Designed miniproteins, single chains, continued (5). Designs and how they scored, part 103

Each design is a single chain, and the fold is of that chain. pLDDT is the mean over its residues in the fold that is shown.

## One batch from the design tools (miniprotein)

Design m19807
Fold by ESMFold2-Fast:
Structure m19807 (fold): chain A 73 residues (1-73)
Amino acid sequence: ATVSQEELDVEVAEALIEMALAITKVAIRHGEDPAQALADARKIIDKILSKVTDPEVQERLRARADADLAALA
């Protein structure tokens, strides 16, 4: 394996994105402003994706995350 400690494993990145989306759904259900909750989730997901070094994987995960966030709006 040739990943640095600065990189996230793809499975870890996917798990963190799923966790961020789950937290966002709960926050919206409990009265958080949806626009603010979605903006905060996008920032967190962008930070996670910045640690994924494979551009094809990063783009695939970004597309899925964007679709999932749009479904919460």
Scores: mean pLDDT 77

Design m19808
Fold by ESMFold2-Fast:
Structure m19808 (fold): chain A 70 residues (1-70)
Amino acid sequence: TDSSMGSARQDGRQANDTARNLDRLGDTQTSQDIRRRVDSAMRQAQVDPAVGGRQIQQVLDDGRARYDQL
């Protein structure tokens, strides 16, 4: 629900950390996709924190699901 920009930044950092781990495992395509999606969602969060926050959370969840499959 109502999250501060701090929560969005924290989730974005976790998503980017997941992207780095995926890149280290050889999934460079998914890593690049996550980084791009985080960047886009962070820009959206500056306009609408609720929408951007949901987008960042989805990126993080998608990245974690991918990591668990490797």
Scores: mean pLDDT 80

Design m19809
Fold by ESMFold2-Fast:
Structure m19809 (fold): chain A 57 residues (1-57)
Amino acid sequence: KEELIEKIAKLLKEEIPSLSDEDAIEAAKEIVENPEVSLKILKEKNPELAEKIEKLL
């Protein structure tokens, strides 16, 4: 779980460089805890990023 959060946070920071480390970790936690809702929101804003994260889950 911790490693998954870290991988997703790194991916978020790579795709959205304006995102802080803390914000990336919080977003990654939300995605792991609530994947259906989080991925739906991400797909609207950044569908390529959402697909990459889905493959990690």
Scores: mean pLDDT 78

Design m19810
Fold by ESMFold2-Fast:
Structure m19810 (fold): chain A 107 residues (1-107)
Amino acid sequence: SAAKAKGYRSQAAFFKSLGDEAMAHFYLGLAFFHEGDYEKAIEHFEKAIELAKDDPKLQAKAYYNLGEAYFKMGDYEKAIEAYEKALELDPNNEKAKENLKRAKELK
């Protein structure tokens, strides 16, 4: 939604002002995802993952949303890979388990 995208852009600007580039890219990814720009969402989630190498909770969230973006593009094989990485870092993500199952069925 436009309201969610606007909120995520505000959060990205906030984290950028703090020098937290990993969180800034994560929220930019969420903003682009909610605007339907899945290619830009993927770029920002990948950057968040690279910058968050010492933050497994942020990596788990970024991998989950990377999977969601690939799923929206119909790239179920890459969605599966991203969801599996999210679950390695956060085994209790029930949405990742459910969406992984759906991606495997649609592949």
Scores: mean pLDDT 92

Design m19811
Fold by ESMFold2-Fast:
Structure m19811 (fold): chain A 86 residues (1-86)
Amino acid sequence: MEEVLKELEEKVEEAERLLEEGKKKKDPELYKEAKRLAEEVLREIERAELEENIGGDTPEGRKLEEIKRRAEELKREAEELLEELE
């Protein structure tokens, strides 16, 4: 679990970095990549919650919820930025 949480956190941080670079360059490809990574993180969290039966009341569950929230916000922001470029 600790290793999985670290990997998810690293992926979210990478997605955040790509989104910020995209904003600086106004590059739709960077927004798309940030969105893809955020979606991948959300998918992996869903799998971890189902496979390990992790409840939100555990320390691991709370950390997953924080990473999930960050990924959901990243996905939403990337989608909004992509819509602005239409």
Scores: mean pLDDT 79

Design m19812
Fold by ESMFold2-Fast:
Structure m19812 (fold): chain A 55 residues (1-55)
Amino acid sequence: NDTYRRLVAVVQEIARNPGRAWTVAELADLVGMSPFHFQRAFKAHFGVTPSQLLA
């Protein structure tokens, strides 16, 4: 699934830059999604929201 692979790449990018203050909009832009679609797809694949991952 291309979407899942992109979301995994986002998680890896966050892990690589743990000190960076990411926003949901920035993460969505990395995968070419709207913030709304990104939040839904992320939770569907990982069981947590992007905001929960960043906290």
Scores: mean pLDDT 79

Design m19813
Fold by ESMFold2-Fast:
Structure m19813 (fold): chain A 57 residues (1-57)
Amino acid sequence: MEEAQKLYDEAVKAFRENNYKEAAELFTKASDILDEHAPRVAERLRRAAEQLKKMAE
Protein backbone atom coordinates (compact mmCIF):
# COMPACT_ATOMS: atom_id res chain seq x y z
CA MET A 1 0.00 0.00 0.00
CA GLU A 2 2.77 2.50 0.82
CA GLU A 3 4.44 1.60 -2.50
CA ALA A 4 1.18 2.24 -4.38
CA GLN A 5 0.83 5.66 -2.71
CA LYS A 6 4.38 6.61 -3.71
CA LEU A 7 3.77 5.54 -7.31
CA TYR A 8 0.51 7.52 -7.36
CA ASP A 9 2.26 10.66 -6.07
CA GLU A 10 5.02 10.25 -8.68
CA ALA A 11 2.40 9.75 -11.41
CA VAL A 12 0.59 12.96 -10.41
CA LYS A 13 3.90 14.86 -10.45
CA ALA A 14 4.77 13.48 -13.90
CA PHE A 15 1.29 14.44 -15.19
CA ARG A 16 1.74 17.98 -13.83
CA GLU A 17 5.05 18.20 -15.70
CA ASN A 18 3.37 17.00 -18.96
CA ASN A 19 5.23 13.68 -18.89
CA TYR A 20 2.11 11.74 -19.89
CA LYS A 21 3.89 8.52 -20.86
CA GLU A 22 5.73 8.35 -17.52
CA ALA A 23 2.52 9.26 -15.64
CA ALA A 24 0.67 6.45 -17.46
CA GLU A 25 3.37 3.90 -16.56
CA LEU A 26 3.35 4.98 -12.90
CA PHE A 27 -0.48 4.85 -12.68
CA THR A 28 -0.37 1.35 -14.23
CA LYS A 29 2.16 0.18 -11.62
CA ALA A 30 0.06 1.67 -8.81
CA SER A 31 -3.07 -0.03 -10.19
CA ASP A 32 -1.29 -3.42 -10.35
CA ILE A 33 -0.37 -3.17 -6.65
CA LEU A 34 -3.88 -1.97 -5.70
CA ASP A 35 -5.72 -4.59 -7.80
CA GLU A 36 -5.70 -7.08 -4.89
CA HIS A 37 -6.45 -4.55 -2.12
CA ALA A 38 -8.67 -1.92 -3.79
CA PRO A 39 -9.87 -3.24 -7.18
CA ARG A 40 -12.24 -0.31 -7.82
CA VAL A 41 -9.43 2.22 -7.32
CA ALA A 42 -7.12 0.05 -9.46
CA GLU A 43 -9.71 0.03 -12.28
CA ARG A 44 -9.98 3.84 -12.23
CA LEU A 45 -6.18 4.27 -12.26
CA ARG A 46 -5.86 1.79 -15.15
CA ARG A 47 -8.42 3.73 -17.20
CA ALA A 48 -6.59 6.98 -16.45
CA ALA A 49 -3.31 5.36 -17.56
CA GLU A 50 -4.91 4.26 -20.86
CA GLN A 51 -6.08 7.81 -21.58
CA LEU A 52 -2.66 9.30 -20.73
CA LYS A 53 -0.94 6.70 -22.91
CA LYS A 54 -3.08 7.76 -25.89
CA MET A 55 -2.19 11.42 -25.23
CA ALA A 56 1.53 10.55 -25.14
CA GLU A 57 1.39 8.59 -28.39
Scores: mean pLDDT 79

Design m19814
Fold by ESMFold2-Fast:
Structure m19814 (fold): chain A 92 residues (1-92)
Amino acid sequence: ALVRLEGYLPVLDPETSEVVAVIKVTVLAEEAAVPAVRAALRDAALELARKSLERALSDEEIRAFAEEIARRLAALPGVLSAEAEIVSPEEV
């Protein structure tokens, strides 16, 4: 059976460390791929948090990161689709 996974990648304010945006990632994958998808989502969340804490990211940079993460996840064996969207922290 296919599993739908959702991940939430925080964009942080470098001055306050507060969440200012979230990249919501939706993945449709085979059950055997779930551990690899979860690991990739965790790594992506840490990467994004580190980058956003170094300096304020533009909307274009956040969108580019979302597109890149969707591509990385879609490339994993057993993943059928991966989509990323930018949501407000209040929507999570």
Scores: mean pLDDT 85

Design m19815
Fold by ESMFold2-Fast:
Structure m19815 (fold): chain A 86 residues (1-86)
Amino acid sequence: MKLTLTFTNLTPEQLVAYALQAIGLELEGHQVTITIDGDTLTITINNLTPAQVDGFISTALQLKKRGHDVTITIDGDTLTITITYP
């Protein structure tokens, strides 16, 4: 399964933190693409297990509970999560 994860309206500290997490996934052997455009971070991850997908969904739901605007979409083998910071 492929995950496309988009964060928008990030502070510089949040952008660095999420970019470092994405680099950590690449170091663990995942195929990761990281794109930064101003306050927006897009991460694309290939070769996720079902357990890893569930982990990302759980994290997205926790962010939604914290007041973030979160959209989760599944299209075939692609999970797209978009998170907008308040």
Scores: mean pLDDT 77

Design m19816
Fold by ESMFold2-Fast:
Structure m19816 (fold): chain A 77 residues (1-77)
Amino acid sequence: KEEEVKKLLEEFEKRTKKLIEEAKEKHGEEVAKEFEEYRKIALENLKKAAEAGASLEELKKMAEEEIEHLEESVKRL
């Protein structure tokens, strides 16, 4: 489970970093900074959920929901 959680968190960081870079290119540095702060909070929440014993399926759902939220937020700008 730990290795699977580690891979999930790594993939989350990878995908969200790409979204933030896209936001930076389209909307500028300030918008990218706001999304980076959100990313840090979301990552912290995922880590806490994993420590609290959330299943891999639950963590995957949480990660996808956070990524979707970031994508929708960028589109709404």
Scores: mean pLDDT 80

Design m19817
Fold by ESMFold2-Fast:
Structure m19817 (fold): chain A 89 residues (1-89)
Amino acid sequence: MSEEELELEIRAAMLIMKASVLKLAAKKLEDEEARRKVLELAERAIELATEAIEAARAGDLERARKLLEEAEEEVREAERLLEEAEKKE
């Protein structure tokens, strides 16, 4: 495995862990709509990061990078919505 392949897989694994934590945090939200949106974004991030691991393992590093960038965007949006919902207490 190249160093780039390994770094992409590590990055994807970290995003999956972060998204999983966001799903757990969303369960504590009183705002049902915010909870649903955070869960949807986190789940999409997990799917994109999982596809990125598969792409990296297949040697498609360009596809893996693009999928990770999309997963990172979903995670950032989920974090932003979670923070906004927590402030509405």
Scores: mean pLDDT 85

Design m19818
Fold by ESMFold2-Fast:
Structure m19818 (fold): chain A 118 residues (1-118)
Amino acid sequence: SVKLVESGGGTFAEGSSATLTAKFSGFDFKNALVGWWREAPGQPLQLVASISADGKKVYYDPRVEGRATISVDYSNSTLYLNLSDLKREDTATYYAMVSTVANGPSLAFGEGTQLTVV
């Protein structure tokens, strides 16, 4: 019943910026932790950023901290990741995720959007 549709990937120049978006449906934002994971060539699946339902608890992976901004437009059910000063290591498939804030490792992912940095 949960659906996540990512967009905003493509090929970007090193040092530029990209905005990834995810449109959400089928869940209540009030009880959800939402965020972004990525799967880069030769690397494990990695949590990039997450934001709590009230917007007060935000996480950034150290590799993107200072370059990444996560935000939610609750009125349009859209999650954003702005990634600035792009590096070749940011090349990955990016997946939007939803998790129950109070419960364990229960995650749902979208199909992903590929970002390539050249």
Scores: mean pLDDT 82

Design m19819
Fold by ESMFold2-Fast:
Structure m19819 (fold): chain A 55 residues (1-55)
Amino acid sequence: MSQQEIVDEAVKHGIELIKRGASVTEAVHEAARLALRQGASLPDINKAASRVVES
């Protein structure tokens, strides 16, 4: 899986949590954890978190 695919999956997960009533802080934390588990680099983890906040 590419770094971009990992970021996209993490962002999708965070946005789904927000739609289900989670806070932005909770969604960012869960997206970052998913990206880390899938082997994302630190810049890509930060990119995923930023995109969830921007949603």
Scores: mean pLDDT 81

Design m19820
Fold by ESMFold2-Fast:
Formats: structure tokens, C-alpha cells, sequence
Structure m19820 (fold): chain A 63 residues (1-63)
């Protein structure tokens, strides 16, 4: 993963507080930042919400 990538959720991710973005399986997000701790800051393309998601919950969408 790198900033600018469009990726999708591989499973449902429950929202946790203000920091963790809730996603449904197959939901597409744009990667804004990738952290060394295995988290990514992402923007939901469906809702415009920004939040953190585990990078292991995301896969690249083919160009």
C-alpha cells in the first residue's frame, strides 16, 4: 500500500470511536498515509469519511 492507492476492504471492519473507520466488505477507500504499525489512514469513496483501518484489511484494486 502507498498514498494515493485505491483499495477495498476484504472484510467488514466495525467502527471504533472517532479514529477507526467502519467499512463494509468490498467498500473502496483511498489511502492517504501508511504507518509502520500496520495501520493506514484512508478516505471512504462512498461517504467521504477519513479514518484509520488495519492495512491487513485492505487489498489493491486493479488499475
Amino acid sequence: LKPGDIVRAVEDVPKAGKAILGLKVGERVRVLKVYSNGMALVESLATGEVGLVGADKLERVAA
Scores: mean pLDDT 76

Design m19821
Fold by ESMFold2-Fast:
Structure m19821 (fold): chain A 71 residues (1-71)
Amino acid sequence: ELESEIMEILRELRKLAEEKGNEEALKLVDQAIIKLYVDKDPMEALRLAKEAAKLLGNEDLLERVEELIEK
């Protein structure tokens, strides 16, 4: 459940980063995917997703990440 919610956010962040041409945000999202699937660390994945959302200036995605951290 939590893993699938994080993945939905990461997919949206990755698409937004590609649309904006923000290579730093893309790198953060790719690192978050590795943390989630390889390292099995959802909290670190959310931390990286939060940094990417801040970098992209997307308040809606930032709020969604913060809500999952507080859950």
Scores: mean pLDDT 83

Design m19822
Fold by ESMFold2-Fast:
Structure m19822 (fold): chain A 58 residues (1-58)
Amino acid sequence: LAEKVKEALKEMLSKEEISDEELEEIAKRLEISVETVREMAKNPEGVLKQVEEALKEA
């Protein structure tokens, strides 16, 4: 799961703007809510840093 989340966040960072349809596709891929993906899209850099830090702790 964590690796898929990192890939999704990198995809968000590579795009200037992400459509609602793309966010829904990411949510389905990660098996999480669209609302969660929208929150991640607001600050993908910050979320990516948190995920990487959590993986180092684990």
Scores: mean pLDDT 73

Design m19823
Fold by ESMFold2-Fast:
Structure m19823 (fold): chain A 109 residues (1-109)
Amino acid sequence: ALKELSDEQRVFYLEMAGRLALKEGKYDEAIKYFEEALKIDPDNAHAYTLLGEAYLKQGKYDEAIKWYEKAIKINPNNPLAWRVLSEAYEKKGDFEKAEEYRKKAEEIR
């Protein structure tokens, strides 16, 4: 079904489907969509950020942190990735790292 689309179009539709699944609370479905997008484009920092968000919404903070760190490694100049990493550490109760990464988000721009 998706084979008739370009790689960029397939990634776009998978990310859109994943974001709709997130909005509906279907976090396992969202994870599968974002993982499929990353199989097509493994350097997609945005898809790693969305994958982290899905894990964060499930309360899987260590998994969320892992994927946010990967997004930051690919694109360290995106303040959103630093902000959501800060939020994940805050949810985990690591307030020192949460503050450190919040400051990183503010320093980028």
Scores: mean pLDDT 85

Design m19824
Fold by ESMFold2-Fast:
Structure m19824 (fold): chain A 55 residues (1-55)
Amino acid sequence: SEQEAGDAVRRALELAAQGRVSDADLDEISRLLAEGRYEEAAERARELVERAEAA
């Protein structure tokens, strides 16, 4: 669970670094991580990864 959450966050950040994530999504994940809201960041990242895979 924690391993998968961490993987999802890293994957979403990689997609963001490649410009494959909106500026708003990138900003939100970065902000959540900076505030230590790891659970929220993981949920957001998972949504982005799922959307990218489903698209």
Scores: mean pLDDT 73

Design m19826
Fold by ESMFold2-Fast:
Structure m19826 (fold): chain A 96 residues (1-96)
Amino acid sequence: SLEEVRERLIEIAQKLADIAKKMGKESYAKTIETLIERLRQAPPEALLDIANALLDVAKLMYEEAKKNNHPFYDELKKLVEEIEKLREELQRLLAE
């Protein structure tokens, strides 16, 4: 359901915010925390735009961790893949 996708995106975003803080990237953490609040308040039709914004931040964090050989590289890769799957699920649900 759309609400299950919302809840899963919030859980993933919370993990991303934690990793951003551990990486010393406070700007990324603040951006993600804003997106979490948007996910909580948004009508279903806005979820895809927010998921896209979350994916963009996650990919930036992943590329930065990869360049710096950060221990979070593997975890960030998995989180990016999970957001991409949820984005595809959102596209299918919204097309119905």
Scores: mean pLDDT 86

Design m19827
Fold by ESMFold2-Fast:
Structure m19827 (fold): chain A 66 residues (1-66)
Amino acid sequence: SLLAEAERLGREAEEAAAAGDLERARRLAARAAELYLEAVLASLPDTAEVREMAARLREEIAALLA
């Protein structure tokens, strides 16, 4: 499931941060956030407002990697 994968990536991000690999931690955390977002969106109605919110949040997550 998306939530289980997000939890796994979140733990890997914490391990990377503890090891001092902040770049890897940031990338793993961003992927976890993206998967959490997809899991949340799957629980919401398919409306124009939800689609606009999703597009904005995906752009914000992508910006973390730029």
Scores: mean pLDDT 82

Design m19828
Fold by ESMFold2-Fast:
Structure m19828 (fold): chain A 75 residues (1-75)
Amino acid sequence: LLEEGSALATEGARLAKEGRLEEAARKYDQAARLWLEHDPHHAVAAYALKARAEVLEKLGRHEEARRYREQVEAL
């Protein structure tokens, strides 16, 4: 599960580097969900949520980015 989440986050980072921001956001969201549901380590879940918020900011979706930042603060 931790390795599975890490693989999703790594794929998200690759997609973001390629400019495929919507797909990157989806991969980071999947990673965060796996970590929050099965492994409550705040650090790894926070990493994925922060990365998703950053991608959403680049897409101009500021309201959605704020929601993910609030989830990080709640961890």
Scores: mean pLDDT 74

Design m19829
Fold by ESMFold2-Fast:
Structure m19829 (fold): chain A 58 residues (1-58)
Amino acid sequence: MTLDEVLRTGDAELGAVVGELVRLGADEGKAGEIAKRYLDQGYSGTEAGKIAREELGL
């Protein structure tokens, strides 16, 4: 896997998590901040989304 492929995949995962949170009524900026924080810590998109939902009270 090339670095370009990894970056493209990471961007898509972040976008998917943020999109789901916004659809559930979350603020886009706050959703992006929380999702990126957990993804940067090595959580999967599904885990990051779950934790972000709990932090946002969703």
Scores: mean pLDDT 72

Design m19830
Fold by ESMFold2-Fast:
Structure m19830 (fold): chain A 104 residues (1-104)
Amino acid sequence: MEEDEEAIRRVADALGLTPEQRERLLKAFRENPDEALDLLVGILSEKVAERGDPEAQGLFGRAIEAAMRGEVDKATEDLQRALGLDPETARAIARLIRKAVEKS
């Protein structure tokens, strides 16, 4: 769980999440992996929409599918392009998605 908490903190900081969003995400990853996946994807989808780039939306969809299949490196590349994130943050997101799916 410490690795998940560090990853969530990194992602929350990079995406500019509120303290309330961060705490909700942390709680979901501890207690309800289905809710954790839905919440994380929802937050990411909103951030992609804010960019106003149709190509970013396509990349995001492919990144989520890749992460769910365990293709973490591919998901990392597509998330970097979709959200404009650094490689470490994008990889943290991909791993969190995979972890939520594995617990579901």
Scores: mean pLDDT 80

Design m19831
Fold by ESMFold2-Fast:
Structure m19831 (fold): chain A 85 residues (1-85)
Amino acid sequence: SEEERELEIVETIMDFYKKSIELAYERYKKAGKPQEEIKKLLNSMLEDIEKLVEDYLKRTKNPEAQKVAKEKFEEIKKLVDEYLK
């Protein structure tokens, strides 16, 4: 169904955002960037992702897709929090 396809797309996009955060963190750490630069980058990326998620949530009528997007975004926020400890 179109609803099932929307769920697959949302999950794929959210997984891509999470991997982008992971890759950015790994690259900056390997480059010896100070924690304040890592924090600035990851918080900037998180703000961009939040705007994209909020825009999606305003437009979608699929409650399952809304739930997945929210849950995956919370996972991304927790990942950033863990990286910045």
Scores: mean pLDDT 89

Design m19832
Fold by ESMFold2-Fast:
Parts: C-alpha cells; structure tokens; sequence
Structure m19832 (fold): chain A 79 residues (1-79)
C-alpha cells in the first residue's frame, strides 16, 4: 500500500541518519514512520513524509541529506 511504502521510506531515512551519527534526526524520522503507519489515509501519510523530510533538510547538511535521499530511492526501487 502507499502507507507501507511511505513507512519503508521513512525507516530507510531514519537508519541512514543514525549511520551518519545524527541520532536526533534518526529518532524524529522513526517517530514519523510510526505516525505514518497509523495515518487514516494515504494523503495524511504523504503529508507526514513531506513534513519529516522538510525537518531533515533543515537539520542536515546537503551531503547528509543527499545520502538519505539516495537510501530512500534505493528502498523505493526495491519495493
């Protein structure tokens, strides 16, 4: 489902943030994945993803954010 896809993308982003030593961002993204999993609609899950990625973009360097996007893209291709 679209919700399952969004949850997988947020978890991939969280794992990548943790691997970069960005534990605060990783925790935020993990909580966003939990919220997305409970979303009443795909539209609300998409809004959670957009909000979480905006937060990540504000907290991370361009290089760190690029690594997160690459991990999410690889996860999307595997789904």
Amino acid sequence: STIDRIVALLLAAADTAKSLGRDDVAEYLRKAAEEAAKAPSPEEAKLILVRAMKYAAEKLSDEELAKIHAAMEATAAAL
Scores: mean pLDDT 88

Design m19833
Fold by ESMFold2-Fast:
Structure m19833 (fold): chain A 96 residues (1-96)
Amino acid sequence: MSKVEKFAKKIVEEVTKKYPELEVLNVNILEHDGKYIINIELKTPETDPAKLAEFIKDFKEIAEKIAKEYGFEVEAITYDVDDNGVITISIVVKPA
């Protein structure tokens, strides 16, 4: 398993440990211009916008902490939530 794959796996493990109600649908890693784009697709039963915002804040904090541990710098974290409760999170990282 590559360093970026271990990083992505660790994020998913820590997030699902804190939020066990989340279902992991997909994890995809792309390399582009010396950067990694990690796409994580999660299903949530949560419909409260305030709780979803809290989740995204926690996700960013977890991702940034683990990135530092694995020697990555987080350039961007973006997300979308659809009407079916699917959260798509994109993390752009580069080697530090």
Scores: mean pLDDT 86

Design m19834
Fold by ESMFold2-Fast:
Structure m19834 (fold): chain A 69 residues (1-69)
Amino acid sequence: SELLEKIREHVKKGLEAEKKKDYDEAIKHYEEVIKLLEKLPKSEENEEMIKGAKEKIKILEKKKKELLE
């Protein structure tokens, strides 16, 4: 599935950006993961993945703020 391939690619790039502390880039990739997951049929697994990605973005936004404050 093209959609699942795009999700996997954005997860990989998000994790790579996070390891490099490129929080803006990591956030962009996790936001795309959420958008792509929301296009899939509703399931418990997909809802958990969306929740996890949203929680990750909140953590990264906080880390970004700590670097700028």
Scores: mean pLDDT 84

Design m19836
Fold by ESMFold2-Fast:
Structure m19836 (fold): chain A 60 residues (1-60)
Amino acid sequence: SKLVFEIVMKALEIREKTSDASVEEIIKKAAEIAEKEGVPKEAIEEAEKKIRERVERSGL
């Protein structure tokens, strides 16, 4: 839960700093950072799902 939340927050931060980035580019960057920090693959996949779900239902 905490790890998933941290990945989602990093994705939102990347979006704010890179206005022209696509959702997939933002997700990729957040996932790469999480992998570098040793976050489990399961937490990264859950965060990617939550980011996509948020974009589809309420925007990023």
Scores: mean pLDDT 74

Design m19837
Fold by ESMFold2-Fast:
Structure m19837 (fold): chain A 66 residues (1-66)
Amino acid sequence: MLKKAAEEIKKIAKEIEKDNPESAKQLLKAAEAVEKGDFEKAGQYIEEAKKLGATEAAKKASEIVS
């Protein structure tokens, strides 16, 4: 269910928010894209989070959308 996948990504974003607020913001956008069924945009936002330093969080989010 897309809603549950998005909720998991939002939890990951909250976990990293203090250390990487910009990466967390990109993961929240990825979760919104997942809720809309836009997996291409979700993947792009996850890659941006990775570039901003949240490598492990981005990997977990990528596994959720696969």
Scores: mean pLDDT 82

Design m19838
Fold by ESMFold2-Fast:
Structure m19838 (fold): chain A 62 residues (1-62)
Amino acid sequence: MFEKREITSDEEKQAELDREVARLQAIIDEKYPDLTPEQREALLARVRAGVEALLDDEMAKK
């Protein structure tokens, strides 16, 4: 395959998930430095699960 269409639905979903999680992690680190490691980890896990579920639901709908 040429590199023109290397982005598949699965790879696109993974890239979007990673981008959103990274963005939200940066915001959390900047805005909420008082979070304990446990709270930060729990929040990141919720964010990741939420974004992943949203992407999965969107793909299932469409």
Scores: mean pLDDT 70

Design m19839
Fold by ESMFold2-Fast:
Structure m19839 (fold): chain A 56 residues (1-56)
Amino acid sequence: SAEAEALRERGRRLKEEGMKRLKEAGDGPSSKIAEAIGLVLRGIGLEFQAELLERQ
């Protein structure tokens, strides 16, 4: 579905941005590392939501 595809694309972009920020943070402040991890987890959640929508 178009909705599932949009969620998949958003999830992919969030994961990419999160991984980029995590790499840039290195051994930096824990708050920046936590924010980056949060973006990756949000992206994974959106991809999972898209998968569930396609199975309905």
Scores: mean pLDDT 83

Design m19840
Fold by ESMFold2-Fast:
Structure m19840 (fold): chain A 66 residues (1-66)
Amino acid sequence: MAAEAARAAERAGAAGAAGNGELSKRYWDQAKPMAPEEAERAGEAGEAGDAAKSAHYGRLASQKAL
């Protein structure tokens, strides 16, 4: 459970860094239970097309989920 959410956050960050905002957004939805604040901000960044900010929150959510 917790490890799965952490991996989802890592994948969201990686997808964001690669410029895949839609995939990043999908992984953030899975990470919400462990890092709701970071997941919410990453989702907002994804909506705005800010891949760099989405990737940044991916790293933060992964660290908090671990």
Scores: mean pLDDT 67

Design m19841
Fold by ESMFold2-Fast:
Structure m19841 (fold): chain A 69 residues (1-69)
Amino acid sequence: MTAEELYRKGKEALEKGDFEKAVSYFEQALKLDPNSPLAPEVYRLLAEAYSLLGDTKKANEYYQKALKL
């Protein structure tokens, strides 16, 4: 499975409200290709997913990572 496929699955999970599943897919996408052009968007979407799960510390961490890319 490619990082782009995992990114699409993560977005689909986020849209359906499966925030834990979205986090899992986005984390897998970053592990496969951390330097992908998609990485800034993946970090931003991870921040959104963690925010919706109530994990404010993780959400802020990923927002900062997205801004540095």
Scores: mean pLDDT 82

Design m19842
Fold by ESMFold2-Fast:
Structure m19842 (fold): chain A 55 residues (1-55)
Amino acid sequence: MSEEQRKAVIEEGEELARAGVPLTEELVKKVAQKYGISEKEAERLLLVGMLRARA
């Protein structure tokens, strides 16, 4: 994946945390499909973003 795509997914995770949206399996699948990445990678990057928003 490109660095630009990676950054975008992390930013999506930050937005979810700020909005109080829970990380669901369905949402992980949607993000994975949107960016053309694996569900495991999407979940990891979204979690990184969510943790950054909490710090």
Scores: mean pLDDT 81

Design m19843
Fold by ESMFold2-Fast:
Structure m19843 (fold): chain A 84 residues (1-84)
Amino acid sequence: MVLSEKELEAEELVSFAAMYLSLAKKLFEQGKYEEAKEAAEKAIELAEEALRLAEEVGDEGTAEAARKVIEEAEKLLKEIEEKL
């Protein structure tokens, strides 16, 4: 399959967003709520950019992956803010 530059960029951003979400979850489990908040916010930022790029090129798979990261990160962020 031929991937556009934007599709490759969106996939890379989703990967980074997922890594930050994983980091946020680990920090939350360790009681590092302020650091977990920063990681979760970064995951949302990267996933929102990935979603924008994926939607521009019609990459539904990457767009769906980005939306899942956003939903999980937003849910985690609410839990973090309840602890702060």
Scores: mean pLDDT 84

